Designed miniproteins, single chains, continued (5). Designs and how they scored, part 13

Each design is a single chain, and the fold is of that chain. pLDDT is the mean over its residues in the fold that is shown.

## One batch from the design tools (miniprotein)

Design m16426
Fold by ESMFold2-Fast:
Structure m16426 (fold): chain A 90 residues (1-90)
Amino acid sequence: EDAEFDEALREAREQLDAVIADDSASPSVKEQARATREVLEEAEKEGLSHEEVLRRIAAALADIAEALAAKASGGTAATYQALADRLRAL
């Protein structure tokens, strides 16, 4: 039921907070992570459907993943790009 969705949101918040706290991440990536956290907070406040919340978060996370892929190399870059492609397909 809602427990799986709540778990996914909790993990998304933790990942965004980790990116914001990551000293190796660029200022632009941290800015995108903060913007995504704000979108999540506003969507929860507005009482949007789970599907609508996920779509808004997925788009913002895809942008972050693409930015990380552009700065990474090798397998790490491929992993971030694959994540971005999956999120955009939602």
Scores: mean pLDDT 69

Design m16427
Fold by ESMFold2-Fast:
Structure m16427 (fold): chain A 85 residues (1-85)
Amino acid sequence: SEIAEEILKLLEEIKKLIEEKKPENQDEMLSLIDRAKEAIKNGDYVTAGKLLGELYRLANEENLPEVVKLLEKAGDLLVRLIAQQ
């Protein structure tokens, strides 16, 4: 799916920003990204949504506005992908 590939690209961009900014919860945030990418690749969009929601909460707690913005884009794409099922 083109939408799934776009979400995966956004998650890779988010990963780069987290590795660059080194927030306190970096290890947990990177783990959530890897798990979300696996869920997307397996077509488990419900699990991906839950993992992105946890990542969104952590990004807000860590004051990472660029990560929050990219997660909002990923979430919007995930909603569109689920609606195609």
Scores: mean pLDDT 89

Design m16428
Fold by ESMFold2-Fast:
Structure m16428 (fold): chain A 63 residues (1-63)
Amino acid sequence: SMDEQLEQLRKQTSDELSDLADSPEEALRLSNQAKKIVDENKDDFQKAQKELDEFIKKVKESK
């Protein structure tokens, strides 16, 4: 289902963000932001994926 696909996307994104985080507190903050992006785009998988990709790119650019 779409909900299962969104959950997998969120988990994969959270794992990548955890690797980029410099602290447990940052990892939690980034994970919460990724969850918010998925929750706001629960009806549009492609949009959720695009926004998560852009978010990861911004996190990488901040390092």
Scores: mean pLDDT 80

Design m16429
Fold by ESMFold2-Fast:
Structure m16429 (fold): chain A 86 residues (1-86)
Amino acid sequence: SLVDRALALIREIVELLGLDGERVLAEARAALEAALAAGLSEEELRKLVAELEAALWYLRNRDKLTDEEIREWLARRAEEVAAELA
Protein backbone atom coordinates (compact mmCIF):
# COMPACT_ATOMS: atom_id res chain seq x y z
CA SER A 1 0.00 0.00 0.00
CA LEU A 2 1.01 3.66 -0.39
CA VAL A 3 0.94 4.08 3.42
CA ASP A 4 3.39 1.18 3.85
CA ARG A 5 5.63 2.64 1.11
CA ALA A 6 5.59 6.08 2.75
CA LEU A 7 6.45 4.55 6.15
CA ALA A 8 9.30 2.48 4.61
CA LEU A 9 10.77 5.67 3.07
CA ILE A 10 10.40 7.54 6.38
CA ARG A 11 12.26 4.67 8.12
CA GLU A 12 15.22 4.98 5.69
CA ILE A 13 15.28 8.79 6.04
CA VAL A 14 15.19 8.53 9.85
CA GLU A 15 18.08 6.02 9.83
CA LEU A 16 20.17 8.34 7.60
CA LEU A 17 19.48 11.28 9.94
CA GLY A 18 20.31 9.27 13.09
CA LEU A 19 16.91 9.99 14.63
CA ASP A 20 14.81 7.85 17.02
CA GLY A 21 13.30 5.57 14.37
CA GLU A 22 10.62 3.94 16.52
CA ARG A 23 9.29 7.28 17.83
CA VAL A 24 9.37 9.07 14.46
CA LEU A 25 7.68 6.12 12.72
CA ALA A 26 4.93 5.95 15.38
CA GLU A 27 4.32 9.72 15.00
CA ALA A 28 4.37 9.45 11.17
CA ARG A 29 1.90 6.54 11.20
CA ALA A 30 -0.46 8.46 13.50
CA ALA A 31 -0.17 11.57 11.29
CA LEU A 32 -0.86 9.57 8.09
CA GLU A 33 -3.85 7.80 9.69
CA ALA A 34 -5.23 11.16 10.90
CA ALA A 35 -4.72 12.70 7.42
CA LEU A 36 -6.48 9.76 5.74
CA ALA A 37 -9.38 10.05 8.22
CA ALA A 38 -9.55 13.80 7.38
CA GLY A 39 -9.90 12.97 3.65
CA LEU A 40 -6.34 12.78 2.29
CA SER A 41 -6.68 11.57 -1.31
CA GLU A 42 -4.73 8.73 -2.95
CA GLU A 43 -3.23 11.36 -5.31
CA GLU A 44 -1.99 13.42 -2.32
CA LEU A 45 -0.56 10.24 -0.75
CA ARG A 46 1.24 9.40 -4.05
CA LYS A 47 2.67 12.93 -4.07
CA LEU A 48 3.87 12.47 -0.47
CA VAL A 49 5.59 9.18 -1.47
CA ALA A 50 7.30 10.94 -4.40
CA GLU A 51 8.45 13.80 -2.13
CA LEU A 52 9.81 11.27 0.40
CA GLU A 53 11.70 9.47 -2.42
CA ALA A 54 13.20 12.83 -3.45
CA ALA A 55 14.17 13.59 0.18
CA LEU A 56 15.82 10.16 0.55
CA TRP A 57 17.81 10.66 -2.69
CA TYR A 58 18.93 14.11 -1.46
CA LEU A 59 20.10 12.69 1.90
CA ARG A 60 22.02 9.84 0.20
CA ASN A 61 23.73 12.20 -2.27
CA ARG A 62 24.10 15.55 -0.45
CA ASP A 63 27.81 14.95 0.37
CA LYS A 64 28.56 14.46 -3.37
CA LEU A 65 26.69 17.51 -4.69
CA THR A 66 26.82 21.28 -4.30
CA ASP A 67 23.84 23.07 -2.75
CA GLU A 68 22.99 24.48 -6.21
CA GLU A 69 23.04 21.02 -7.84
CA ILE A 70 20.78 19.70 -5.06
CA ARG A 71 18.33 22.61 -5.43
CA GLU A 72 18.26 22.16 -9.23
CA TRP A 73 17.63 18.39 -8.88
CA LEU A 74 14.86 18.91 -6.29
CA ALA A 75 13.13 21.53 -8.48
CA ARG A 76 13.33 19.25 -11.53
CA ARG A 77 12.04 16.25 -9.58
CA ALA A 78 9.12 18.28 -8.20
CA GLU A 79 8.18 19.34 -11.76
CA GLU A 80 8.40 15.71 -13.00
CA VAL A 81 6.24 14.46 -10.10
CA ALA A 82 3.64 17.21 -10.70
CA ALA A 83 3.50 16.27 -14.42
CA GLU A 84 3.20 12.52 -13.63
CA LEU A 85 0.34 13.07 -11.15
CA ALA A 86 -1.60 15.42 -13.49
Scores: mean pLDDT 74

Design m16430
Fold by ESMFold2-Fast:
Structure m16430 (fold): chain A 100 residues (1-100)
Amino acid sequence: SIQDIALRFLENQIATLRSIENPSPATQAVLAELEQLRARVPSMSDDEVIAALEELVDRLQEALNALVANKAPIEEILAVGTNATLGAMLLYELKREKEK
C-alpha cells in the first residue's frame, strides 16, 4: 500500500537523521516532523499521505537551505539533502502510480 511504502521511507529517514551527532535546530525540527507523520500515516488515506509527503519535501528543502546558509557540517547537509532528494523521488513515483 501507499501507507506501507511511506512508513518504510519515513523509518529509514528517521534512522539516518538520528545517526547525526549534535544535530542543528533545523535538523531536529525535521526529525520531529518525520516522527509525527510516521505516527499518522496508518490512519491516512492515499491522498492524505501524498499531500503530507509533498509538504514534508518542502520542509526538508527549507531545512537544507537553512543548513547551507548557516554553514552546517557537510555530513549534516548531505544527510538532509539526501532525505529531500529521496522524498521527492518517492513523491514522483507515488503520484505516477495513482495516475494508473
Scores: mean pLDDT 85

Design m16431
Fold by ESMFold2-Fast:
Formats: structure tokens, sequence, C-alpha cells
Structure m16431 (fold): chain A 81 residues (1-81)
């Protein structure tokens, strides 16, 4: 599915940044992938799951680019432990 494909791409990008280091270019790529994933989940989800997914997308889109960068950096650092 589109969601599963995007989850794989996000995971691979997070692992790449955790292993090889964080760069601005890779952070921008990860932000775009996360945005596409959140959109896909919001489109495919129904009921309560759909409501949660749409709110998560709305929160993400309301963030500044700097806030988005800090968020994805925190995910990379969490993956590093």
Amino acid sequence: SRVEELKKKVREKLEELAKNGITEEKLEELIELKTELLRAVAEESTGVAGLVARRELARWLAMSREEQKEHVKSLVELLKK
C-alpha cells in the first residue's frame, strides 16, 4: 500500500541519518517523506483512526520548518538511543 511504501521510505531515511549523520539536505528529504506519509495515513484512515490521523497532519502542517526540523532530529536521536 501507499502507506506501507512511505513507512519504509521514512524508516530507511531515519536509519540513514542515524548511521551516516544528519545534514540539512537529508532533514529536508525526511520532512517531505513524513509529510507525504501523514497525508497518506489521513486519506486511508476512517472513523476514530481517521480523526486522529487528520489532527496529526494538521499539527504537523501548522509547525514552522524549524519546528519540523527539530522534531525529525529528535526522531533520529531517539533511533540512535
Scores: mean pLDDT 84

Design m16432
Fold by ESMFold2-Fast:
Structure m16432 (fold): chain A 97 residues (1-97)
Amino acid sequence: SELEEILRRFLRVMGEAVRNRAPAELLQAIGRFLDLLLDRSTSPEELVEAARRTLRLLLELGLISEEEAREFERWLEAVRAGRVDAGEAYQRILAEE
């Protein structure tokens, strides 16, 4: 789906930030977001807050464009609306890699 492709793209950007020695604040934000994605008890609100923190830092550091940030915000709105099970989507992506 388009929403899964958005998640895959942002996971790639996050992975590239880790490989390229991004600042510690961004690495901590990425780690927290991914931990929350793996925890099936995570509320959509907690996940969206962690994701938005990561998104803000990626944008501030110039690692994503404003257009890419808007695409990720559409994914976050789908998560908030209960239209996407973010944990299941992430588990599927991990199983393919």
Scores: mean pLDDT 82

Design m16433
Fold by ESMFold2-Fast:
Structure m16433 (fold): chain A 98 residues (1-98)
Amino acid sequence: MLSREERLEVVAALAIMGLTILSLAAKRQGNEELAKILDEYRDKLAEAVRAGDVQRAIETLEEAIKELEKYRDKAPELVDDGIRILKNALRLLQEEAE
C-alpha cells in the first residue's frame, strides 16, 4: 500500500519521535553526552529522509546502533530502548528494499 518513499517517511518519523523522547529522558537523567548523540542521529536521519535516500537512512541507523552501544554502561535501559527502536526501523526499511 505505501510507496517506498512514503514508507521511508513513516518509519523514519516514528524513529525520530522515539529518539527525541529518549534524548529528553537522557537529559532528565543527567546523561548530556547520550542526549547529544541521540539528537545527532535524529538530525542525520531527518536529513536522509528529506533527501529521499533510503540507503543513507539505513547507514545512519546502523551507525547510530554502534555508537549507542558505547553508552550501555552509563544508561543501559535508554541504550536498550534506543537500539530496539533503531533495529525495528532498520528491519522495516530493509524489508521494503528486498
Scores: mean pLDDT 81

Design m16434
Fold by ESMFold2-Fast:
Structure m16434 (fold): chain A 91 residues (1-91)
Amino acid sequence: LRLEVEVRPDGTVVRTGTSAAPDVTELEVFISGAETGPLAQPVRSEGPTATLTVTLPESARVVATVQAIKRDADGREHQLATAVASVLVQA
């Protein structure tokens, strides 16, 4: 499981989660402000990558999280791995 965080000059923050594990059926990407909580709805992908983009017009510390999930035939979800990155965005 890999989490990449890109901060662009305009204050846009891009998160990309990637997993090559054969038992992972879904990836879910979150972004939260360290002081404010969730900044956007989580993005879920059934492919090997999931990307979430948020634009921050002001300086903020954000926490990005990606979860690797296995969904069973009966629809139950199991969290297999989590990657977390913290980044300071300068406006």
Scores: mean pLDDT 67

Design m16435
Fold by ESMFold2-Fast:
Structure m16435 (fold): chain A 57 residues (1-57)
Amino acid sequence: SKVKEAIDRAVKYIKENGLDKIPFYKKLIEKYEAGKLTPTDEFMLVTIAKIIEEKEK
């Protein structure tokens, strides 16, 4: 789904830019890898993906 593709893009961006060193993003990545994202976590990652697209990165 487009939602899954957006989440995967946001996670990749966080890891590639070293943002996973920030405790908030580190917890999101840990939840993602464990398959335990809440709907709120998914919404946050989709929002990050939209911001990335708007910046043409």
Scores: mean pLDDT 81

Design m16436
Fold by ESMFold2-Fast:
Structure m16436 (fold): chain A 88 residues (1-88)
Amino acid sequence: KAQELLEKGKEYLKKGEEYFAKGQEARANGDLETAMAYYDKSIEYYKKAREYFRQAEKLGDKEAPALLEKVEKGLEQALLNKAAVIAE
């Protein structure tokens, strides 16, 4: 069960990173509306990844704490970049 939660979490973490990269590209091109939409998707996927990793950690999985730290850092970056786009 813990392994299934980790795999799902990693899948969503990858999606979060992918959409964050798309958001960064859109922002660099001045497409602020598209950037904000991609940052929202990134945030959504990072939150899903975080929930799966939290569940895996509760089951005693040793990899989950490090993956949670990675997801929290990704969430922070996506939220900060979204806020910066809104401020423009």
Scores: mean pLDDT 88

Design m16437
Fold by ESMFold2-Fast:
Structure m16437 (fold): chain A 85 residues (1-85)
Amino acid sequence: MTVLDEAQKEEVEAFLEAELPKAVEEIERMDIDEKTKEELLKLLEVQVEGLRLLVHNEDKEKLEKLRKLISESQSNNVSLEEIEK
């Protein structure tokens, strides 16, 4: 699985934060028909969301799921029988 360290995640976020508005503005500034502009903007949005999901969702989802599992195991839902062993 593609796992990014914290520095790489920040670099990707900074890249997206800087480049995404520029890419959107460049597409809107192109001398092409409105339909093509909308399709390019839609593709860009899908690609950016996909990248964000890969970078944040894998780490965030794993952290949230692990945190929830730890919370559930520490809650009153933990079996006392397993603790005795």
Scores: mean pLDDT 62

Design m16438
Fold by ESMFold2-Fast:
Structure m16438 (fold): chain A 88 residues (1-88)
Amino acid sequence: MEKTRELGRKLAEKNSLKDLAQAYREYKDTFPELYEQTKAILEKVAKELGIPLEKLVDWAINSDFEGLRKNTKPEAKNTLDSVIKVWN
């Protein structure tokens, strides 16, 4: 339980967008503190890309990166591609 913020940060540094989305879904009921940290990271990404959080999570879990690109604002598409490359 301690260092949950550190765990969330390490998760973002080493894991793909898909891994973060899976942690968000899987840890909601089992490890609430890690869920909150993962949620905060994903919410920030969703806000920057102009995508609703739940849609970002769904597309990331399904590896539907084409769906992500189609629903990302044109101005944020280059940012999305950079995020996908870094986190995949």
Scores: mean pLDDT 67

Design m16439
Fold by ESMFold2-Fast:
Structure m16439 (fold): chain A 55 residues (1-55)
Amino acid sequence: HMEELRRKVRRKRAEMAGMSDEAIELYSKGAENASKALDVDIEEHKKRYEELKKK
């Protein structure tokens, strides 16, 4: 899933920005919570699209 790739990209970017390991962990956990909120939005959008497909 794309979520795994997003986590890798976020972590690498934080490391390149010179963040500490502790800060990277906190950032990663915050991003996980944000991803969960986005998943809910995507799920809602998928339902709406399926309704349109169903006619």
Scores: mean pLDDT 65

Design m16440
Fold by ESMFold2-Fast:
Structure m16440 (fold): chain A 72 residues (1-72)
Amino acid sequence: SLEEEARRIVAELDELYARYKAGEITPEQFYREFVRLGERIRELEEKDPELARRVAAHYDAKLSEFLADEQA
């Protein structure tokens, strides 16, 4: 279901960011996978804009945290 896809994207975003903060992946690896998750959110938006808006807010928050870390 689209709700299951939304939950999976959020879980994968949290896991990806946790791996980045733990030093398990490079910033370049993080960004490549992060962009792929963004493409999945775009697909979700085409099918369910309301559901996608909730996921996109979480995505934007993680992007802001990542960019702040890299500019430090």
Scores: mean pLDDT 86

Design m16441
Fold by ESMFold2-Fast:
Structure m16441 (fold): chain A 69 residues (1-69)
Amino acid sequence: EIEEKARKAFEDGNYEEFAYYLGKLVAKYGDLSNLPQELQDAYVKAVTSGKISLEEFNELLEKGKKEYK
């Protein structure tokens, strides 16, 4: 569910929503390095895209981590 939402957000170019759901996955798995490789690759593409600042991405990722259940 959460992984599917992260993938869909990335495919839609919605990097704000992608960051949020990626945060929930980091809370679930403990670290980005424990995520599937395609989501690790998607993280790199999102933060290097220029479409979202690293500051905003990290704020949304931390929000997702905090709101994980």
Scores: mean pLDDT 84

Design m16442
Fold by ESMFold2-Fast:
Structure m16442 (fold): chain A 110 residues (1-110)
Amino acid sequence: KRTVIPTQEMIEALRETLRELLEQGVTDPEEIVNALVETARRLEEERGVELDPLALAMAFVDAVLELRDLSREEIDALVDALARRLGLSDVARASVRRYADALLAKRQAA
């Protein structure tokens, strides 16, 4: 099947889902990942598309790091939950981890 990269509108919907979870006091990485994947599945069904798992994982990491100040251990837990839930290969998981590290480095430089 041909996969697509999430649009900006889809990313905004994922960020809104995350804001609602945080407002409800949900901070567990597994619960956050499960809710974000459910939102992504709904968007796929509504739009008749299949989202690329790696691009989706990177979009989730971006949204979480924008809205939360995470420790390295919390980031590791988030990446692990994403890899398990989305069925990422070891190479894809390493790419998501590298992306998260790059976002953190940019934040520390600002």
Scores: mean pLDDT 80

Design m16443
Fold by ESMFold2-Fast:
Structure m16443 (fold): chain A 89 residues (1-89)
Amino acid sequence: DELDERIQEELAKLPQAELEARLQAIVEAVRPEAEEARRRYEENGDEEFGKETMRRLGRELAERTAEVLRELGMSDEIVEAIRRALETR
């Protein structure tokens, strides 16, 4: 996949330590809501809440990841492709 190869190539050119730190901050920010969705599923079988929460968190992760990649110098075209892939799966 040519797009996947371009994504990997551009990611490799980014400052890895800063990228990792910023992605870790995004994950840490969404973790409480993801854990709550998991807890409600395990305790009450609330799949609807879990699905809705995970869809919303997926969109937030995609958008925030796109912002980080743009700030670190990735091209808008590749950033938008990554954002769409994260939202669509």
Scores: mean pLDDT 76

Design m16444
Fold by ESMFold2-Fast:
Structure m16444 (fold): chain A 81 residues (1-81)
Amino acid sequence: MAELSLEELEERADRLQMETYHLLETDPRTSPAEKAAYKARLRALGLELREAVERGDLETARRVLEQIEALHAEVKARAAA
C-alpha cells in the first residue's frame, strides 16, 4: 500500500519535472538566469521526493509533490502568456 502510493507520487513528479524542463527550454519570457534557478530548484525537489519515497514518508512526499506542482504551474503560466 505505502510503496504503491509513493511510487505513484514519484511517477507524477517525474512527469511534471520533464514537462517543466521542456517549458523552460522553450519559454522566451524567462531570462537564462531565472531558467537556471528554476532547473536547480526542480532538481533539488526531485531529490527530496526520492529521499521521502525511500523512507516511506508519504506526508513529506505529498508536500514535495505539491511544491513541484506549484513550480510547474508557475512556469506553465508564464510560458502560456
Scores: mean pLDDT 78

Design m16445
Fold by ESMFold2-Fast:
Structure m16445 (fold): chain A 94 residues (1-94)
Amino acid sequence: SMEEEIKKVLEEGREKIKELIEKGASIDEIMEVVEETARKIMEILERNNADEEVKKKVEDLFLELYIQIEENKDNKEKILELVEETIERIKEVI
């Protein structure tokens, strides 16, 4: 299903971000994974003709996460927490 495909992409993104944080990777590398994850999810939503309101909510959640990561770039533990919170919020929308 669309929900299962999105959940898999979210889980893969979370694990990649966790590994990047553990190895001391840059914020730019973490942001690239967030961007890739967002792109893949938006493609899945588009392909499945998801409601425009659902697409908008998911897009807004990723935009919010992007801003929050920039504001917390010196706190990797907070970044991981924000990523996990955003994943749960996306799961509630889809």
Scores: mean pLDDT 88

Design m16446
Fold by ESMFold2-Fast:
Structure m16446 (fold): chain A 61 residues (1-61)
Amino acid sequence: SQEVIDLGVETLRKAGLDDLAEKFRKEAEGKSENEVIALAVQTLVDAGLSDLAAELYDKVS
């Protein structure tokens, strides 16, 4: 879903991770909603933003 992509990108940009936000946007293109959610959560966890990953998952689940 575009809404999950936009939320993931906004979350990463607010954390100052603009390059990672653009990488996430490109990798999320053409994926299912569940795959985009999993990618967003994994991207945030790998960036050390586990609390934001949990918040995003709760909001979109």
Scores: mean pLDDT 83

Design m16447
Fold by ESMFold2-Fast:
Structure m16447 (fold): chain A 64 residues (1-64)
Amino acid sequence: AHAQSMQMLQEQIAQQIKEQQEVNKKIQAETDKKKRDAIIKEHIEKVRQQNRQTYQQILAIEQA
């Protein structure tokens, strides 16, 4: 149970890193600066939400 929760958390973090790499490729492929800026801003907001969720999961694991 605890080990599985830690593995799931690590997989979520690894997935978030992969998403960052995909966003970077998307940014490099986009030739319109305004569209690139919009992609960057949207991704920053997603990362903030994911960080909040990760913190909640860590607290849940510690209390289990």
Scores: mean pLDDT 76

Design m16448
Fold by ESMFold2-Fast:
Structure m16448 (fold): chain A 79 residues (1-79)
Amino acid sequence: MEEIEKKKQEVENLEKEAKTLQDYADRLRDVADGLEEIAKEDPSYQPAAEEARQGADDVEKRSTQLNEEAKKLKEEIEK
């Protein structure tokens, strides 16, 4: 009984972390979009825009992994 509740809490923690990372990835994409607009006038900002986009992609992949772990734990709890 307590073991199931512990797994439910782990699912909630993983989902919260995944959401936090997804929000962070979204913010990095907004930054990249802003830097790309600036780069149209000043090309020196182009590398920063590319770095922000790559960072967003990496963070989003981590968020996806945490969501997959949460899904597996939910399936274990239901079974």
Scores: mean pLDDT 82

Design m16449
Fold by ESMFold2-Fast:
Structure m16449 (fold): chain A 83 residues (1-83)
Amino acid sequence: SISDKIKEAERRLAEGDVMGAILLYEDILKEHPDNKEALDKLFKLLIERKMYTEALAFFSALQGEHPKSKLLRKYAGDAAEAV
């Protein structure tokens, strides 16, 4: 389930595997771009780690693939403000 994948990403973070967590969240969002929990958790992780350029790149690309998504437009905009 998506919930189990999110739990695995959080486990990777707890073990210090930040890149493994990011990649798993990105994989979840490529398949389920409207998953609010994964969007919120990945956004917070990237901002907390000061990965502003990576956040902008990922959320802008994802929004571009789903141009009618108001939700993704918000995350792309928030990422742009963080840079």
Scores: mean pLDDT 88

Design m16450
Fold by ESMFold2-Fast:
Structure m16450 (fold): chain A 70 residues (1-70)
Amino acid sequence: MDRLRAEAQELGGKGSELFSQSKTLEQVEKGRELYDRAAELLDQVGLTRSSDVLRQVADDEVKRQLEKIK
């Protein structure tokens, strides 16, 4: 459990960093992929609430970055 949670936290952090550096749609999509993988790991260990929060953060971040690069 703890290992998968730590991995999810690391993937979320990498996704957040990638979003902050994103200049293209491809980079935004890669950032979303990392967040989705992190959320999936949280779901696998039964942390569904944390998974929902992470997916919401990812949705908000994708929206924000896409508005900037349209």
Scores: mean pLDDT 77

Design m16451
Fold by ESMFold2-Fast:
Structure m16451 (fold): chain A 103 residues (1-103)
Amino acid sequence: HMSARQELSQAYLEAVNFMRENNIPLRVLDIVTRLVARERGLPYPLEGRATDEALRRHTELIREALEIVKEHLDLFQRVRDEDLPALAAARSLEEFVALLESV
């Protein structure tokens, strides 16, 4: 079995590769993952020394964030680096999607 840290690293690498292949800024992944964590009432980012349980929770957050990117792929592909400050100001997934549609 892979360690919790290796599982997180693998999920992150898969997400990063998807973003790169689709020309989506990597910071978008962090923004979406943070908003997903907020919607679920989960802590983000990882603080201090993470437990295996916390690492596995973050693996699932990254996977859910990636599925959201895939569902709205055409919108995310329009995002440029200059759009990131406005998108990062979103307080919910609903606000984020509304801002995304304005790009």
Scores: mean pLDDT 81

Design m16452
Fold by ESMFold2-Fast:
Structure m16452 (fold): chain A 75 residues (1-75)
Amino acid sequence: MYEFLLLVRLPPHVTEQDVVDALEAAGATDVVVHRLSADTALVGGRMPESALEAVLAALEALGVEVVGHTARPVL
């Protein structure tokens, strides 16, 4: 299990709920989106390591750009 935090750029038509739904479908849990500005948000959550590629692909499919990221293993 990893706890992740992503700094992302959101297209104007993509809502915080769209991001939550897409990441949960990709295998993430406890997904929270905190909008910082009109086009920028922090996305936090938890995922198994095997879900990382699916999570990133889900964000790309929404047109969401990952600008920065951190992830730490949860023991």
Scores: mean pLDDT 82

Design m16453
Fold by ESMFold2-Fast:
Structure m16453 (fold): chain A 100 residues (1-100)
Amino acid sequence: MSEEDRKLMRELIFMESRLTLLRMHVHVLEKSNVPMSEEMKKLVERLEELEERVLKLSAEIEARIRAGEPIPEELRRELEELRRELEELEKEYRELLKKE
């Protein structure tokens, strides 16, 4: 595994950590039996879609590393795009929490 591959894996782990934290916050809200706004429900759906995309990307990257194959530039770009989407989702979540 190259140093570049190790950096990519660290970025992926950090992103998965952020998703886990956001999911835990959402789970607490879902378990509270407080009715969620339509905006919050749509955010939860977007979170689920993002989680699935990150899981698929993680599996592909791990499979390539195990096979001793280089990680294509396309997968690195996809990770960067998913990171931006996560940042936007986290921002929207914080903004929704400020609305009582």
Scores: mean pLDDT 80

Design m16454
Fold by ESMFold2-Fast:
Structure m16454 (fold): chain A 100 residues (1-100)
Amino acid sequence: SPERREAVLAVLDEAEQRILEILKKYNAPDEFIEEVRAAFDEAKARISDPSLTDEEILDVVRELRGRVLELAVKYNLPDEAIQEIFRVLDEAEERIEAIL
């Protein structure tokens, strides 16, 4: 459904903004912020494909979660910041599951 896909993309846009605020709060370097933006842009582009099933949309969201966490570890983000990011991503996944 185009309306459900739009709702999913809106959840990801909100999650991206919240994560970027967390990264700025913890003084993340610009290259880390750019890689997170790129990860969200890739996920949103994939979800915008009208041929994707609900299960495939959830797989993209889970892959995005894994990529963001991999980046947080790579850039040595503090555990407290990683926990805040996990909360945002978990809430986003739950909201997307409810939409689909």
Scores: mean pLDDT 88

Design m16455
Fold by ESMFold2-Fast:
Structure m16455 (fold): chain A 82 residues (1-82)
Amino acid sequence: SETLELLREATQLQLEVNKALNEGDREKALELVRRLFELARKMPPEYRELIFANLRRIAETRKDEELLEEIERLEREAREEE
């Protein structure tokens, strides 16, 4: 299933985002977040919203307001593209 492959890739990318943030590699973390948004655009809406929610949760858990603002900006852009 293409959806299962995309979900597996999204899970791996989310783990890599957390690793980059833990290592203080903000540039890599932002690159990985952008890759996750591109991947999410290819997914059904229910899975896409789950990925967006998980990314917001990562930023909230870390109390990273700048990361949260960037995620919310990318989420708005993704919803405006049809």
Scores: mean pLDDT 82

Design m16456
Fold by ESMFold2-Fast:
Structure m16456 (fold): chain A 90 residues (1-90)
Amino acid sequence: SVERAAQAAYNVGPLVYIWNKVTDPADRDEIAVAIQQAVSLSREESMKLAEELWKKIFGRPMTEEEKKEAEEMSEKLARSAESGVRDSRR
């Protein structure tokens, strides 16, 4: 359903944000596995995973600006999932 797709997109947003910031295929694969696991997690839990993976991949913690961008990615992806399905087709 649209609601499930939007919720899943919202929950995985922080992990999608870091996936878009990495270029190494092995790091991308590790993040993709985390995204698959995170569809059933809260955005807060996904943010914690994103912060841990970010520190592992980049060797530094996320800045407050990067955390805000990751949270904004959740909202952007949820909106895109909702608008990608034509609810007005009823």
Scores: mean pLDDT 78

Design m16457
Fold by ESMFold2-Fast:
Structure m16457 (fold): chain A 131 residues (1-131)
Amino acid sequence: SLEEKLLKRQKEFAEKNYPDEEIVEIDVPEFDGLPAMKVVFVKRPLSEEERAKLEELFPGYEVRDEMYGLAIDPVALGIAMVKPELVPGFRAALLHLIALNLGLDFVAQREEVEKLYNSVSLTVLLSVLPV
């Protein structure tokens, strides 16, 4: 019941703040002591400017025709940027966001996704990926 209520609230937030984007539910596996959970992402066509930025940030990876974003409250995002431990699942969601945008399987290619995450600063990552 709590999981269903949280998922409903995430969907309502996405619908209100990203009305022109497709809402997608992604199964995030167990991570950082958190149980497996559904996370709400949004999806839209990728712009040429965003494609160029992703190709520059992650050279040698296939950039897809669609951009995935994380539907997160701006206050929660601000807290996560200063103290990520206060926003449960934020790191797992960002790793999944990298995997989705680069066509990588997070479970099978977790080490590669984590290397990509650690190769850039959080500020640079969030300047390219919609959060």
Scores: mean pLDDT 76

Design m16458
Fold by ESMFold2-Fast:
Structure m16458 (fold): chain A 63 residues (1-63)
Amino acid sequence: MSGLELARALVRRELQLSEAQVEELVRMARDGASRAEIRAFARRAGVSERTVSGAIQALRDLA
């Protein structure tokens, strides 16, 4: 029923992230994230910075 639940499911499936990593992305989408934070997350998650930025934008749009 919540847009946030849908967004979390999409990000988890697309990026193959742990639930803890999805929660971190949700927090970054709500509170804002610097370029350095996006880069650090991308490195830890094994995805591109573009992918992280896109996921944050999708979470903002769906929430």
Scores: mean pLDDT 76

Design m16459
Fold by ESMFold2-Fast:
Structure m16459 (fold): chain A 61 residues (1-61)
Amino acid sequence: MSDEEQMEAMRAVLESYAAGLPADLRAEVLARVDEIEASDLSLEEKARALQELLDWAQARQ
């Protein structure tokens, strides 16, 4: 996949997992996604940060 396609897919997966979390954790995950997306990081760095966030969110589910 392209980095943009990977980012879009990862965001969708994160939003799906966040929907199953308690409201406080869901808000935290979504806020972190927005911070990563809004950052000046490269697409590769953003994809890695989103993957790390997904791993963290899955561990908290």
Scores: mean pLDDT 76

